# Designs tried in a protein design run: designed miniproteins, single chains, continued (2). Part 12

Each design is a single chain, and the fold is of that chain. pLDDT is the mean over its residues in the fold that is shown.

## One batch from the design tools (miniprotein)

Design m4386
Fold by ESMFold2-Fast:
Structure m4386 (fold): chain A 99 residues (1-99)
Amino acid sequence: KKYEDIIKNSKSPLDKVKAYAELAIEYARKGDIETAEKYLQKAMELFDESNPEARIAIARALAELGFMYAIFGELDKAVRLTVEAARLVPNERIPYQPP
């Protein structure tokens, strides 16, 4: 509900990307991979790769979909999605600083 309200009412592309990515994760966890892929596609259409928060949100959705494809036996798709998730996150020049 909260993410759908953000998508409908927010004018921020970043907020919409994060909302679509979280919806993709929720539907993937429910086993609705088709709906999860549709939300991930919408997130990627609005995605600015130069924004670290957007990259992290998309990477999390890609990783979750990859994990679900692995569970369903779609190993080639699982590998492609997890490799893409890894490309968006782990080679940051800025060291991780815990809160």
Scores: mean pLDDT 78

Design m4387
Fold by ESMFold2-Fast:
Structure m4387 (fold): chain A 55 residues (1-55)
Amino acid sequence: MEATEAAYRKAKELVEKGASVMDAIDEGTQLGLELGASEIEARMAAAKGVMEAIK
């Protein structure tokens, strides 16, 4: 949960600061992986963060 939460939060914050959707998903996914999430779980969490940032 904490690793995917970090991926979600990172991706959301990046989009809110003007990063592209692709960059936000990639950066969020990498953070989730570093914290122990699987690639699929980290990527899904990052994508959710992006979706929440844009409504």
Scores: mean pLDDT 82

Design m4388
Fold by ESMFold2-Fast:
Structure m4388 (fold): chain A 116 residues (1-116)
Amino acid sequence: MEEERERLIEEVKAMVDAARGSDTAFVADFDEEGRLTELDVIGYDPLEGRWVRMRLRPDGEEAEVTPLDSAEDLRKAYEEAKKRIESNPFLPEELQKKVLETLDEAYRRGLAALAA
């Protein structure tokens, strides 16, 4: 189970790295001890050919992948992720700013793609 979670997180990070400077935003939630509690990725999935939201919990059993096939779906994912980033007191300020920046860019690109 832990090996599967670690491998899945690595795969998601590899996907984010492969999409570096493109249509991907990364959101991470931490607890009081600085432990990762949830990993959110919002971006274009080149393997599926669509925009998706992926949620990973290191202490959980499964990853959740949600297709973002409409502007409304993308907006909801964006708003939820933004709130998490802004309200997380354990997220380092430098990382928070960078993640908000990439999230905003991914959201704008996703809206443009879905409008086409």
Scores: mean pLDDT 64

Design m4389
Fold by ESMFold2-Fast:
Structure m4389 (fold): chain A 90 residues (1-90)
Amino acid sequence: VPLPDTPVSDEAIRKAIELFNAVLAGDRETAERYLAELEKLDPANAPWVRAVADRIEELVKEGKRNEAVSLGVGAILQLVGNRIDAELGL
């Protein structure tokens, strides 16, 4: 899933991490709460994070937990890279 060009905040990254952890744990209620908070904080990037979270949930339901964890880690690395680029003025 392609990351938007819009810079992401440190708070949005923290919310995305909490969201992915909740999805990996099968905690749908906590995941929906963090997603709602992320949608208010960063409406530009929230659809991308939601798409990643939905794919993580699908992989967990399919028993592909290692693939789900790898996807979540990769997504966070993309968000961190986006934030670092913004801080460096790139």
Scores: mean pLDDT 79

Design m4390
Fold by ESMFold2-Fast:
Structure m4390 (fold): chain A 131 residues (1-131)
Amino acid sequence: SSALLQQLREQGQAAKAATEEALEEAGKLAKESSPEVAAYLFNLLAGSAIGLALGSSSVRELAEEAARLAVEAGEAALTKGKDEMEKLFERFKEQVRRAADALVADPSQVPYLQRFTESVKEAVELAKKKI
């Protein structure tokens, strides 16, 4: 059982690392792209967060707040500029990190974090096609 617990901890930590990598790629694309591409990306990220909120009741409030911040970041990209967009994205990442910490504490919830991460990766690839 100690070997199984170690494997589950390693799986959770790998899922958190994959989430951070996906968020870093999203942030880089948002900074380097046009305001319209950044806004499109953030609308997709809001959808990813809504999917997490619907999938996992344990992180619903964190995921709903992340979705709201993603919508505001997309609007800021178009109306307020990249500095405000980046501040909202940092707040979005903080909500996602808190959700990830809660999800990896329960091995049964790790698949919801993995699905969220794949959704973020898909959002980045879809936004790249708009460049």
Scores: mean pLDDT 90

Design m4391
Fold by ESMFold2-Fast:
Structure m4391 (fold): chain A 73 residues (1-73)
Amino acid sequence: VSPAQRAFDRALEAAQLLNQGRYEEALALYEETAREFPDSPIVRQLMEEAIGHFEKHGHTDLAARLREILAGM
């Protein structure tokens, strides 16, 4: 399995946690994925989508935390 596929699978797993309302676990997995794959365009894209999800649902503090992680990539 390619590093790009692993990065995608991890970010997708984080998105599933997000959809289940498991927000702290989702954030932890996004942070771990960003640390493991700091130069991954797909991880950046999926994290930007997650930021949009948090903002749409009024979780502005969670969106800010995820933006901080993304800025560190």
Scores: mean pLDDT 81

Design m4392
Fold by ESMFold2-Fast:
Structure m4392 (fold): chain A 75 residues (1-75)
Amino acid sequence: SEAERQERIAALLKEREEERKANPERKRLSVEELRAIGEEAERLEAAGDPRADDLRLEGALDAGYLGREVIEALK
């Protein structure tokens, strides 16, 4: 269900943010930065820009697809 999906995403966001705060030396992207990457990739995809795939891959490497999942859940 949508509620179960939102709960799962919230848990992933909390886990990532706790990991980032516990290991600041790794300079991991914040949730807001991941969301910005996802939004930019979505805009590029809507424009037919092939850079969207590269940006999605970059976000996925840093976030394990979290950025895209967050953007999709907020629609």
Scores: mean pLDDT 64

Design m4393
Fold by ESMFold2-Fast:
Structure m4393 (fold): chain A 73 residues (1-73)
Amino acid sequence: MEEAREQIKKHLEEAEKKKEEGDYEGAIKHLRKALSLLTSMWVGAKLAGDEELAEKLEEEIKKIEKEIEELEK
């Protein structure tokens, strides 16, 4: 979990850098990588019966999905 969190953080930081550079396509690619990692963690949390973690991950997934939609406008 901690290692996956670190990878998610790296992708979110890269997405922010790409937005600052005006590379919205690059930002979206990094956000999608973060989404893939969060979705994998969410599946693991649901299988483990960790409802608190699953709920937190669902919220993070929703936020990133919304950010991708906003960048695609």
Scores: mean pLDDT 84

Design m4394
Fold by ESMFold2-Fast:
Structure m4394 (fold): chain A 94 residues (1-94)
Amino acid sequence: KPVYPKLSKEDLEKILKELEEIAKELAKVDPRMAETVRRLLERAREALKKGNLEEAAELIDKAIQLVYHAALEHNDEKTLKRVEEIVKKAKEAA
């Protein structure tokens, strides 16, 4: 299933950087989940460097889902809002 099929490498890189900042904030609330998210984002960065936009988008989407679930579980409204804005912008860019 294609994830964000029209997003450019630049769009994915921007989302990746924003998710990296969110993961740092998540580490204050859920350090285990933040580490899992960081590992996915590291793999996504490597995929982007290799030009594999499809793999990068899939890894970014998995990271978004994990951040969203962790934020819901911990009632972290700030992180929820940030993730919702990322998803909205990604859909608008695609």
Scores: mean pLDDT 81

Design m4395
Fold by ESMFold2-Fast:
Structure m4395 (fold): chain A 94 residues (1-94)
Amino acid sequence: MEYSEEELKRLEKENEELDKELPKLAEEIRKFKDQEKINELLRELASLLNSVEERGEVTRELAKRLAELLKEGTLSDEAVIEILEELKEKVEKE
């Protein structure tokens, strides 16, 4: 078994998962008044993800939470901001 190849593919897959969800999220966010705040938090979070390992972990968690809210129809400015701020703090404390 090739662990380095499997690990890289796993991290790439988690990153691709967020990339696939982002277009739908962007469409929903454009309906919100706090879109500038959400975009700023996304940019800040992205700038904190310095490694493929950290990016994979945060990407998976973000994609999971946002996809759940989107599917439930509970996606809102406040909910997205809360998730992004929580993930940002988690990355900063790690």
Scores: mean pLDDT 64

Design m4396
Fold by ESMFold2-Fast:
Structure m4396 (fold): chain A 109 residues (1-109)
Amino acid sequence: SMEDRQRAALLVEVFAGMLRIQMWELIRSTEDPAAQAQIQALGDQMVAVLDDLAAAIRAGKLTEEKVRQAHAELQALLNQLSQYAPQSVVDNMRKSLDRLTEELLELVR
């Protein structure tokens, strides 16, 4: 339904907002400029994936393949982020991503 699509898009946007806050906190707590630049680049890439997902949801063009591809891309980026972030932060992001992925898969069934 249109209501289910709107809710799903908002969930993606909430996840992107949480991610932006976590990236900001990681950058603020890091003293290495090279690490700051890598955190920023990883955050920007993750947000781009989420923006593409939200756009696909709103357009009614979300597929199971797109959801699984986005999950795999975000998982790979979170694995790279684990070099710069406490394990608890990355683990919480993975749990939130898995919950989001399950909600999106239910939408496309």
Scores: mean pLDDT 89

Design m4397
Fold by ESMFold2-Fast:
Structure m4397 (fold): chain A 93 residues (1-93)
Amino acid sequence: SPSPKITVSASSHKDERSGEVTTLLTVNSERPGTVTITVEGNVDHYQVSQEGTTLTVSLVSKGDSKVTINIDGNKIVVEVTKDGKVNISISKV
């Protein structure tokens, strides 16, 4: 089967005084279906919203954190460092 077309964007900002890193992750999928999300690491809180084809994850962390999203046969791994750097990897499951 052809791979579902997905787009992933993430932005991250560190507050140097508090050490808090705020991350906004947006995933668009033409066929979202069932979504599973795993959040790991030094996460203070997170919020998830899904509106049609758009999934939004808002994350606040004080150290390294990781978000894994399984959506329509795709595995998206977003790694956020304590310094507010973001790495995104996408693979097929």
Scores: mean pLDDT 81

Design m4398
Fold by ESMFold2-Fast:
Structure m4398 (fold): chain A 94 residues (1-94)
Amino acid sequence: MPSDNELLGRYLSLWVLKVLAEERGLPLEKQLELFGASSEEELRELVKKAEEVFEVYLEELRYVGENTTSREEFLKLLDEAIKKTVEKVRELEK
C-alpha cells in the first residue's frame, strides 16, 4: 500500500492545484491536464475528494494552533492531525 505520507501528499497537492487553477482562471482543458483527469466528471470527483481531505486537515490544524501551549504538545497534536487526515484519505480510497 502507498505510505500515509504519500497519500496525504497526493491529496494536499491536488487541493493546492485546484486553488491555483481557480485563482488563475485556468481553462477546463488545463485543469484536466493538471489533475490527470480524462473528463470533467472525473475532475469533479478528484476535486471533491481533495476538498474533503483538505477541510479535515485545515480543521485539525486550526485545533492545533488554538490548543498548543508547548513544543511537545504541538508535535503531539500535529501527529494526531496528520493521522486523522490520513484516515479520511483511506476512507475515500475504499
Scores: mean pLDDT 75

Design m4399
Fold by ESMFold2-Fast:
Structure m4399 (fold): chain A 74 residues (1-74)
Amino acid sequence: MPSKEEVIEELKRLVEEVLAKQGEEAIKNQGVPRERVEAWFRVAFAYYEREFRELSYEELLEAKKRVEAHLKSM
């Protein structure tokens, strides 16, 4: 079974993909400047990294399933 650290790393990868897609949609659909999206991306990603460290192993596995489902629905 994956360690807590491995689940956090995989979850970070999935969140990075979600944020990248959200950023591209903001640029395309809302006219948000790329520089602003890049700044937001850094802040949002750092926030999620911090949040994941506070979750239990079980909560991390559940969060991963939700993020994967969200990413597939995008």
Scores: mean pLDDT 81

Design m4400
Fold by ESMFold2-Fast:
Structure m4400 (fold): chain A 77 residues (1-77)
Amino acid sequence: MSNSELYQRFLNAVTGSEKLDAFEELLEKNASPSLLVDVLKKLNGPIVGSKKNDLFNKVLEKYPNNKKIQDFISQHK
């Protein structure tokens, strides 16, 4: 499955668990930093507290030196 198909699966997911499964798959498939930021924007609000921090840390571990990811996370922490 392509990253665009995984992103479409994420957008069409009804439950939080389905969205998180699609997010994990995007991370494993090395989705671009821009695509991951778009996914995090959709999850920011519905997911809060320690779970939000867990998602942010997973993206930072994948792209530790990416400025767009760092800037997004710093603004929403």
Scores: mean pLDDT 76

Design m4401
Fold by ESMFold2-Fast:
Structure m4401 (fold): chain A 100 residues (1-100)
Amino acid sequence: SGGELVRTGPALAELLSKLGVTEEEITGAELYSALLQYLVSLKNASKASADPAYDKKTNTINLTKNPELKKLAESLGFTEETITEDEFIQLVLEKQTELV
C-alpha cells in the first residue's frame, strides 16, 4: 500500500528540501514521486552542463558530481562512484523499509 509512512533521515531530508518537501514523514508514493521529479531536474541540468552528473547513454548518475545524492547513497550503504537511475530508485525504496 502506498500509504506507509517513511521517516526522512538527514540525507534524504536534504535531498527532498530541494523539491520543497519539509515533512518529517511522507508516504512511499510521495517519496517515489519526489525522486522522479529530482531525477527529471538532474537530467534537465545535465543537458545544459559541460560536466553532467547524469549520462543519458548509460542511464547512470555520477555521484562524485552530485554531493546530495552521494550522501544519501552512502547513508543507504552504497559506496560506488556511479549508480544507474533504476538502481538508485530501488536502493532508496528498499532501504526506507529497513529504517522502521
Scores: mean pLDDT 70

Design m4402
Fold by ESMFold2-Fast:
Structure m4402 (fold): chain A 65 residues (1-65)
Amino acid sequence: MSPEETARVVEETARLQEELERQKEELRRQAEAQGASQEQVDEQIAQLEREMAQQIAELRARAEA
Protein backbone atom coordinates (compact mmCIF):
# COMPACT_ATOMS: atom_id res chain seq x y z
CA MET A 1 0.00 0.00 0.00
CA SER A 2 1.35 3.44 -0.89
CA PRO A 3 1.96 6.06 1.84
CA GLU A 4 -0.88 8.11 0.31
CA GLU A 5 -3.31 5.17 0.44
CA THR A 6 -2.26 4.42 4.04
CA ALA A 7 -2.91 8.05 5.00
CA ARG A 8 -6.37 7.97 3.37
CA VAL A 9 -7.32 4.73 5.14
CA VAL A 10 -6.18 6.20 8.49
CA GLU A 11 -8.14 9.43 7.88
CA GLU A 12 -11.29 7.58 6.78
CA THR A 13 -11.06 5.18 9.75
CA ALA A 14 -10.70 8.15 12.13
CA ARG A 15 -13.74 9.80 10.50
CA LEU A 16 -15.81 6.62 10.94
CA GLN A 17 -14.76 6.38 14.61
CA GLU A 18 -15.70 10.05 15.18
CA GLU A 19 -19.09 9.41 13.53
CA LEU A 20 -19.63 6.35 15.76
CA GLU A 21 -18.94 8.36 18.94
CA ARG A 22 -21.29 11.11 17.73
CA GLN A 23 -24.05 8.58 17.00
CA LYS A 24 -23.56 6.92 20.42
CA GLU A 25 -23.93 10.29 22.16
CA GLU A 26 -27.05 11.18 20.14
CA LEU A 27 -28.51 7.72 20.80
CA ARG A 28 -28.00 8.08 24.57
CA ARG A 29 -29.55 11.57 24.51
CA GLN A 30 -32.65 10.41 22.58
CA ALA A 31 -33.01 7.26 24.73
CA GLU A 32 -32.94 9.36 27.91
CA ALA A 33 -35.63 11.67 26.49
CA GLN A 34 -37.79 8.63 25.59
CA GLY A 35 -37.27 6.91 28.97
CA ALA A 36 -35.49 3.91 27.44
CA SER A 37 -33.68 1.49 29.76
CA GLN A 38 -29.89 1.19 29.93
CA GLU A 39 -30.27 -2.32 28.49
CA GLN A 40 -32.04 -0.96 25.40
CA VAL A 41 -29.35 1.71 24.95
CA ASP A 42 -26.57 -0.90 25.30
CA GLU A 43 -28.23 -3.12 22.65
CA GLN A 44 -28.50 -0.24 20.16
CA ILE A 45 -24.89 0.83 20.82
CA ALA A 46 -23.71 -2.76 20.26
CA GLN A 47 -25.53 -2.77 16.91
CA LEU A 48 -23.90 0.54 15.87
CA GLU A 49 -20.45 -0.77 16.87
CA ARG A 50 -21.04 -3.96 14.87
CA GLU A 51 -22.05 -1.99 11.76
CA MET A 52 -19.07 0.36 12.13
CA ALA A 53 -16.64 -2.56 12.55
CA GLN A 54 -17.99 -4.02 9.28
CA GLN A 55 -17.48 -0.70 7.45
CA ILE A 56 -13.89 -0.41 8.73
CA ALA A 57 -13.16 -4.02 7.73
CA GLU A 58 -14.52 -3.36 4.21
CA LEU A 59 -12.44 -0.17 3.95
CA ARG A 60 -9.27 -2.07 4.90
CA ALA A 61 -10.07 -4.92 2.49
CA ARG A 62 -10.50 -2.46 -0.40
CA ALA A 63 -7.21 -0.71 0.48
CA GLU A 64 -5.32 -4.04 0.45
CA ALA A 65 -6.71 -5.05 -2.96
Scores: mean pLDDT 79

Design m4403
Fold by ESMFold2-Fast:
Structure m4403 (fold): chain A 66 residues (1-66)
Amino acid sequence: SPTRERVRGLLKDFHRRLSEAKTEEEIDKIYQETSERLREVDPERAEELNAQMTRVVNDQKQRLKE
């Protein structure tokens, strides 16, 4: 499915960008941009995927404070 391929690409890019982020501001920007693109590509699954991304975002923010 083209949609599945695009979602996988977005999530892979999200994880890469998140691992390179050095500030909470960068993390929030990455999350916002990815969330918006997911809503455009796959609105039906966007809510579930955003919940998963929120968990990863919170984990990364915690690592930055350590």
Scores: mean pLDDT 83

Design m4404
Fold by ESMFold2-Fast:
Structure m4404 (fold): chain A 84 residues (1-84)
Amino acid sequence: MKLSAEEVIKALLEKMKENKDDPEKLEELSDILNRVGLALLKMELGLPPTSEAEKEIIKMLEEGFESVEEAEKFLKEIIEQEKA
């Protein structure tokens, strides 16, 4: 079964707890969580995405992810692409 947006958020929060003593990993996970949170807020408010990256995040959150590892990898890659 694919993971819902809420399951992805819970999994990211759990990973932050597991990495509480790793500030670099916490910052990475926090950035991912902030992007997911903004996408979810836009979905709740019925607002359109403002970038292709945000559109992809919203689409994947609506469709769901196969695993937490897939979700983290996908979101990290999208964020890295936006920084380029």
Scores: mean pLDDT 76

Design m4405
Fold by ESMFold2-Fast:
Structure m4405 (fold): chain A 72 residues (1-72)
Amino acid sequence: SPRDEALVGALRELQALIRAEPDEPEALAAAVRRLGEHHDLPAAVTDRLVEALLAGDIAGALALLEELIAEL
């Protein structure tokens, strides 16, 4: 659907941002929270992404995003 396509685009942009600026955990966490709010993502998904980013688990955050994209 167009909504799913928009969400996939936003998730791919977030993946690119994480790869470009991995040392900005607070900014990345804020981006995840904003994306979750605008796209009505489940709190469990948003919380796991935020926790991974704040812990510096970049590989885990990217893996979670890839899993989410695969479900769409």
Scores: mean pLDDT 83

Design m4406
Fold by ESMFold2-Fast:
Structure m4406 (fold): chain A 70 residues (1-70)
Amino acid sequence: LSEEEKELLKRTGEGLITLHAAGMSDAVAIALALASVKDTPLLPLVEELAKEAGGDAAELGRKLIELSKE
């Protein structure tokens, strides 16, 4: 992953956790995250991680933040 991709993953993950804490539905929060990466090479990666998180927006957020540290 490039440094720009890592920063986008971190920001997207932090956004997911914030939206979840604000009471936004997991489906809507995840849809907004996918929209934020739509025109980037990260889209299929975020889609796969969302599936692995079982549609849990906070869990997806944590996975994206951890991936940004690699």
Scores: mean pLDDT 83

Design m4407
Fold by ESMFold2-Fast:
Formats: C-alpha cells, sequence, structure tokens
Structure m4407 (fold): chain A 67 residues (1-67)
C-alpha cells in the first residue's frame, strides 16, 4: 500500500526508525511482504541521504522483520 511507503519515508526522514520498523511489522502481519520490503527500502534511501549510520542499520533490521 502506497500509504505505508510514504509513512515509512516520513518517519525515516525524522530519524524515527521505531515507527518504520512498526510499519514493516504491520505489513508482515498482513502478509504483504512486498509492501513491507518497499517501505524498508525507501527508509534506507532516506537514511543514506541524511548520512546517519544508526538509521541505516535500523532500516536493515526492518527488512529482516519476517525472519
Amino acid sequence: DEEYEEKARKYAKEGNYEEVIKITEEMVRKKDYEAGRKAAEKAMEEAREVNNKEVIVRAIRGKRIHE
């Protein structure tokens, strides 16, 4: 769902990766793995722009939430 991807990007820009992880967890719970993966990828792109290594690490964890 596009709305989740936009929310993930917004929270990543704010540095609030707890919310990004919650969004990806919600997508996994709904079994919408592609939407969760896209949300995590957009969050990682935003993290690279702000040059915040901690945010990048948290985004990677979000991509693995279904593990």
Scores: mean pLDDT 64

Design m4408
Fold by ESMFold2-Fast:
Structure m4408 (fold): chain A 81 residues (1-81)
Amino acid sequence: DQELIDRARELGVEVNSAEEAVAALLALAEEQARRLQEEMAKAKTDEEIAALEAENRAEAERWEPLVELAAPIVRAAHEAA
């Protein structure tokens, strides 16, 4: 719980619970995906596309530990909904 809260706060989001942290991290992931999609649509060279793919891969590596911490909470929320 505290690790998710601390990580969300590191990303600039004020949260007080694991559920709030998960919601904030999902919103940030959606914003990141939207930004990358916009940049990909503007990219015209293979070099630009490769740079964006490398950035996306680096972001995914940063998100993996958070996804693992959030997975039980996300599953519980999904089952409850």
Scores: mean pLDDT 70

Design m4409
Fold by ESMFold2-Fast:
Structure m4409 (fold): chain A 75 residues (1-75)
Amino acid sequence: MSLRELLEKSKEELEEIEKTEPLSEEEKKLFEGNVKILEAMAEEAGEDASIEEAAADPKARAAAEEVRKKLLEER
């Protein structure tokens, strides 16, 4: 599965959940945080890259780490 396919699926899943019942602010932030991490990895490794390829890319890994740090600082 490519990062693009994973992002698309994750966004669709979030939309379906929101249509069925409203997510708590905490749950919404967790889903949004995961999407942001995947988006950062896709920007560096490319949208067509797999998760395994992105995880092997030191730039994609560094970008994901920066997003995680930023999410922790916004607590």
Scores: mean pLDDT 74

Design m4410
Fold by ESMFold2-Fast:
Structure m4410 (fold): chain A 79 residues (1-79)
Amino acid sequence: MERLRRALQAAADALEKAVEEAKKDPSNIDYARGTARAVADALRKYDPEAAEFVRQAADSGIEGLEEAVKRLREMAEKL
């Protein structure tokens, strides 16, 4: 539990930073999308539903990526 919680928090922090950088400079949006896809891949074995949510958010704009950050933080809080 604790290892997964820390991994989810780290993933949320990394994605949040990438999203904030994309808000300041739109050219960084592809990096934020790549970060979300990597997170979704890592989550697939722990929570396939959350992994699919994050993966779909990677294919959307900044709003979807922000929802992915929120989802990851909520998952960490519930553990």
Scores: mean pLDDT 80

Design m4411
Fold by ESMFold2-Fast:
Structure m4411 (fold): chain A 88 residues (1-88)
Amino acid sequence: MEPTVEQLRRRLELGADLFEVLGRLEAAARYREAAAAELAREELLRLVREAEAELAAAIAAVNADAARSEAILREEAERLGIPVEELR
């Protein structure tokens, strides 16, 4: 199935919203602007692919940061002699 221009714009808008939730405000603004622009379908398709790749990288980074933050909190609790069962 070949995506329509409207479907590609909606995908860019969704991507922008996800970037905003992830705190990637520059990426969110960039893709939101692209979704509002009068762009050719081929350019929209390219931007959707770029947004999907960038979003995958952003999610991977957030997951890595979350694991690192949990490890730091556990290490800090142990250093202070405070057991934190919630961080199991």
Scores: mean pLDDT 75

Design m4412
Fold by ESMFold2-Fast:
Structure m4412 (fold): chain A 66 residues (1-66)
Amino acid sequence: SSSVEQLVNSLLQQAQQLQDDADRLYGQSLKYTSMGSKSSQAEEAQKKAQDLQAQAQALLDQARKL
């Protein structure tokens, strides 16, 4: 049905946004790692990126089950 298709598309778009945000935070984490003095900020950015990737995966799994 079109309603299921709209829900799937919405979940996929939300998952893509979370993946894009995670990629940005991974990039920041790598930059902080190269600075040496920013190790705590690098770890925080990496952890946030991992949390966002997990959220994206949950949305992708939800879309697959529809």
Scores: mean pLDDT 86

Design m4413
Fold by ESMFold2-Fast:
Structure m4413 (fold): chain A 63 residues (1-63)
Amino acid sequence: GPAEEEIARARRIAESALAGAAESRTQALVALHELQEELKTVTNPEAREILEETIRRIEALLA
């Protein structure tokens, strides 16, 4: 259903963002921006948690 599709989309975005962030600092910053923009449109709690956890992981890589 729509919730499952939103969660699957969030997981796909998270995997792509983490792969990009592993390539360079510049790609990590781009991935953070894209994840923050996605959070503005995502309403499902599990999908939001996936994106927020991914943001935290990329921020840790940049520390």
Scores: mean pLDDT 87

Design m4414
Fold by ESMFold2-Fast:
Structure m4414 (fold): chain A 80 residues (1-80)
Amino acid sequence: GEELELLTKYFKKLLKEQISRDKVTISEALNIIKDNLDLTDEQLAKLKKVLKELVGNLNKDLTIDELATILATAVLKLFS
């Protein structure tokens, strides 16, 4: 939906501003998101659980585009 596209675009911009590499792990991206969105430990734990269910391995190298889509999907699942 439109919400997925908007969130994907938001995370893609955020990650590109903080990371100069082509590939990054979900664990690295979660640290950036925690700092930029001021997430509590409880909110971060819930997000990690959804991400682990979606991708299995949080330490896999992903492109910023792939990772932004995965993060947007996880956030939408948390608020649905």
Scores: mean pLDDT 81

Design m4415
Fold by ESMFold2-Fast:
Structure m4415 (fold): chain A 85 residues (1-85)
Amino acid sequence: GSVEEAVEAGRKLGEAMAANDVEAAKKAGAELGEAMKGLSREEFEKAKKEAEKAMADIVAKKPPTEEAGQAGAAAFAEGANEALS
């Protein structure tokens, strides 16, 4: 895993949310979890912050439906939490 891979996964998640594609959002969330696995605590916190920003920047320009927004937020949280386990 790396911060760069986490940022890329965050962008994919934001794009999936903007497209209202719940399945793509779940896949991007899983990729985020893999990207954040094995990072130091400091790298994990940086990766999470930068990935969240990448996702938020896309969603701010093209807001998802409530359903896709909730699915995307859940996928981000699940991916990040899985990386800590």
Scores: mean pLDDT 85

Design m4416
Fold by ESMFold2-Fast:
Structure m4416 (fold): chain A 93 residues (1-93)
Amino acid sequence: MEADIDALAEKLGLPEKEKEELRKAVEELLSNPEYQKAAEEAVEKLAPEAEANPVNSYESLAETYERLAELTKEKAPPVAKIAELYAKAARKL
């Protein structure tokens, strides 16, 4: 799994520090069913917004991940961290 996370981080253009943060956040998410459930609930809340404003650019993709981070930051910090890193990567594209 770690090697797959490294490959993903390189494709997203993440610096070494952010690559380590992504690895840690993914490990925490996979080890905790409550974080997985919180991620699912956040996606359900975002579904109506995404249907009304579909992702059509890297900027709108970044905004969607930033919104996901806001919804999960208190209940599932690892999910929020993953979303923040994806938003940052999308804004660089």
Scores: mean pLDDT 73

Design m4417
Fold by ESMFold2-Fast:
Structure m4417 (fold): chain A 97 residues (1-97)
Amino acid sequence: KEEEAKKHLISAKNALVMAIIYANAGDYENALDFAELAKRHIEKALELTESPEVKKKLQEALDHVDRAIEALKEKNYDEAIEHLTRALEFVDEAIKL
């Protein structure tokens, strides 16, 4: 379970990095697609993990991904990058647990 959750977190991390790269390039369609992909992987990791500490970090990551998606839809890429970066920090912390 935890190993499967960790694989989804690694995929989420990769998707968040790609979302940040595309947002910085002004490619909002690809930034949005990768942000939504990251969200799906984080949600799957939340479903699989039994660790309360990991769940807390992933809930914080999801809040930031949702805020980033809304910012991207509004074409507020600076706010989107800030939230994607915060989500990446929480995913990295969850992977280290």
Scores: mean pLDDT 89

Design m4418
Fold by ESMFold2-Fast:
Structure m4418 (fold): chain A 85 residues (1-85)
Amino acid sequence: MEIVETLAKNLEEEIEKLRKEGRVSEESAKTMEELLEGIKKAKTLEEVIEVAKKGLEKAKKNNDEEAEAVAQAVLDAAESALELK
């Protein structure tokens, strides 16, 4: 699905940008990369939503505000795409 590939690409670019700017810790980057791998394995927008929700819960458990913001952005984008049927 083209939209799932677009979401994965956008997240990959955001992770690279955050790393290049030194705005994210290695632990936060790892959490974001785990989210990215989950999205790459997703076949549907519904699966992306579930992966993003799990990423959000993990980020909140780790008190990782950057990973939480990134996971929330992915969740919002996937939900918006699902509504645009």
Scores: mean pLDDT 80

Design m4419
Fold by ESMFold2-Fast:
Structure m4419 (fold): chain A 92 residues (1-92)
Amino acid sequence: SAMEEERKKRQELAEKLKDFDISDDSLEITEELLELIKEWGDLLVKELGGKDPIVQALAKQLERRAEILEKQGKDELAKKLKELAEELLKGN
């Protein structure tokens, strides 16, 4: 069904984010990427709930990237990623 196809596509996107090399300092975290992550996170929470392993994996990935950004002195960007992770875990 169309709903099952949309759910599968969202799960595949979450798996791609989970496999993303968060230690790659060459990848720039742009505002467009932050908005995309927020959109995917909101969709995942609405479809799967904040307790789903995929949602939890995304939250952990965001937290790990935030730690890397803090080590680089990018504190404001790190804060935004931590806030997105907290939103995912709250189920909002």
Scores: mean pLDDT 70

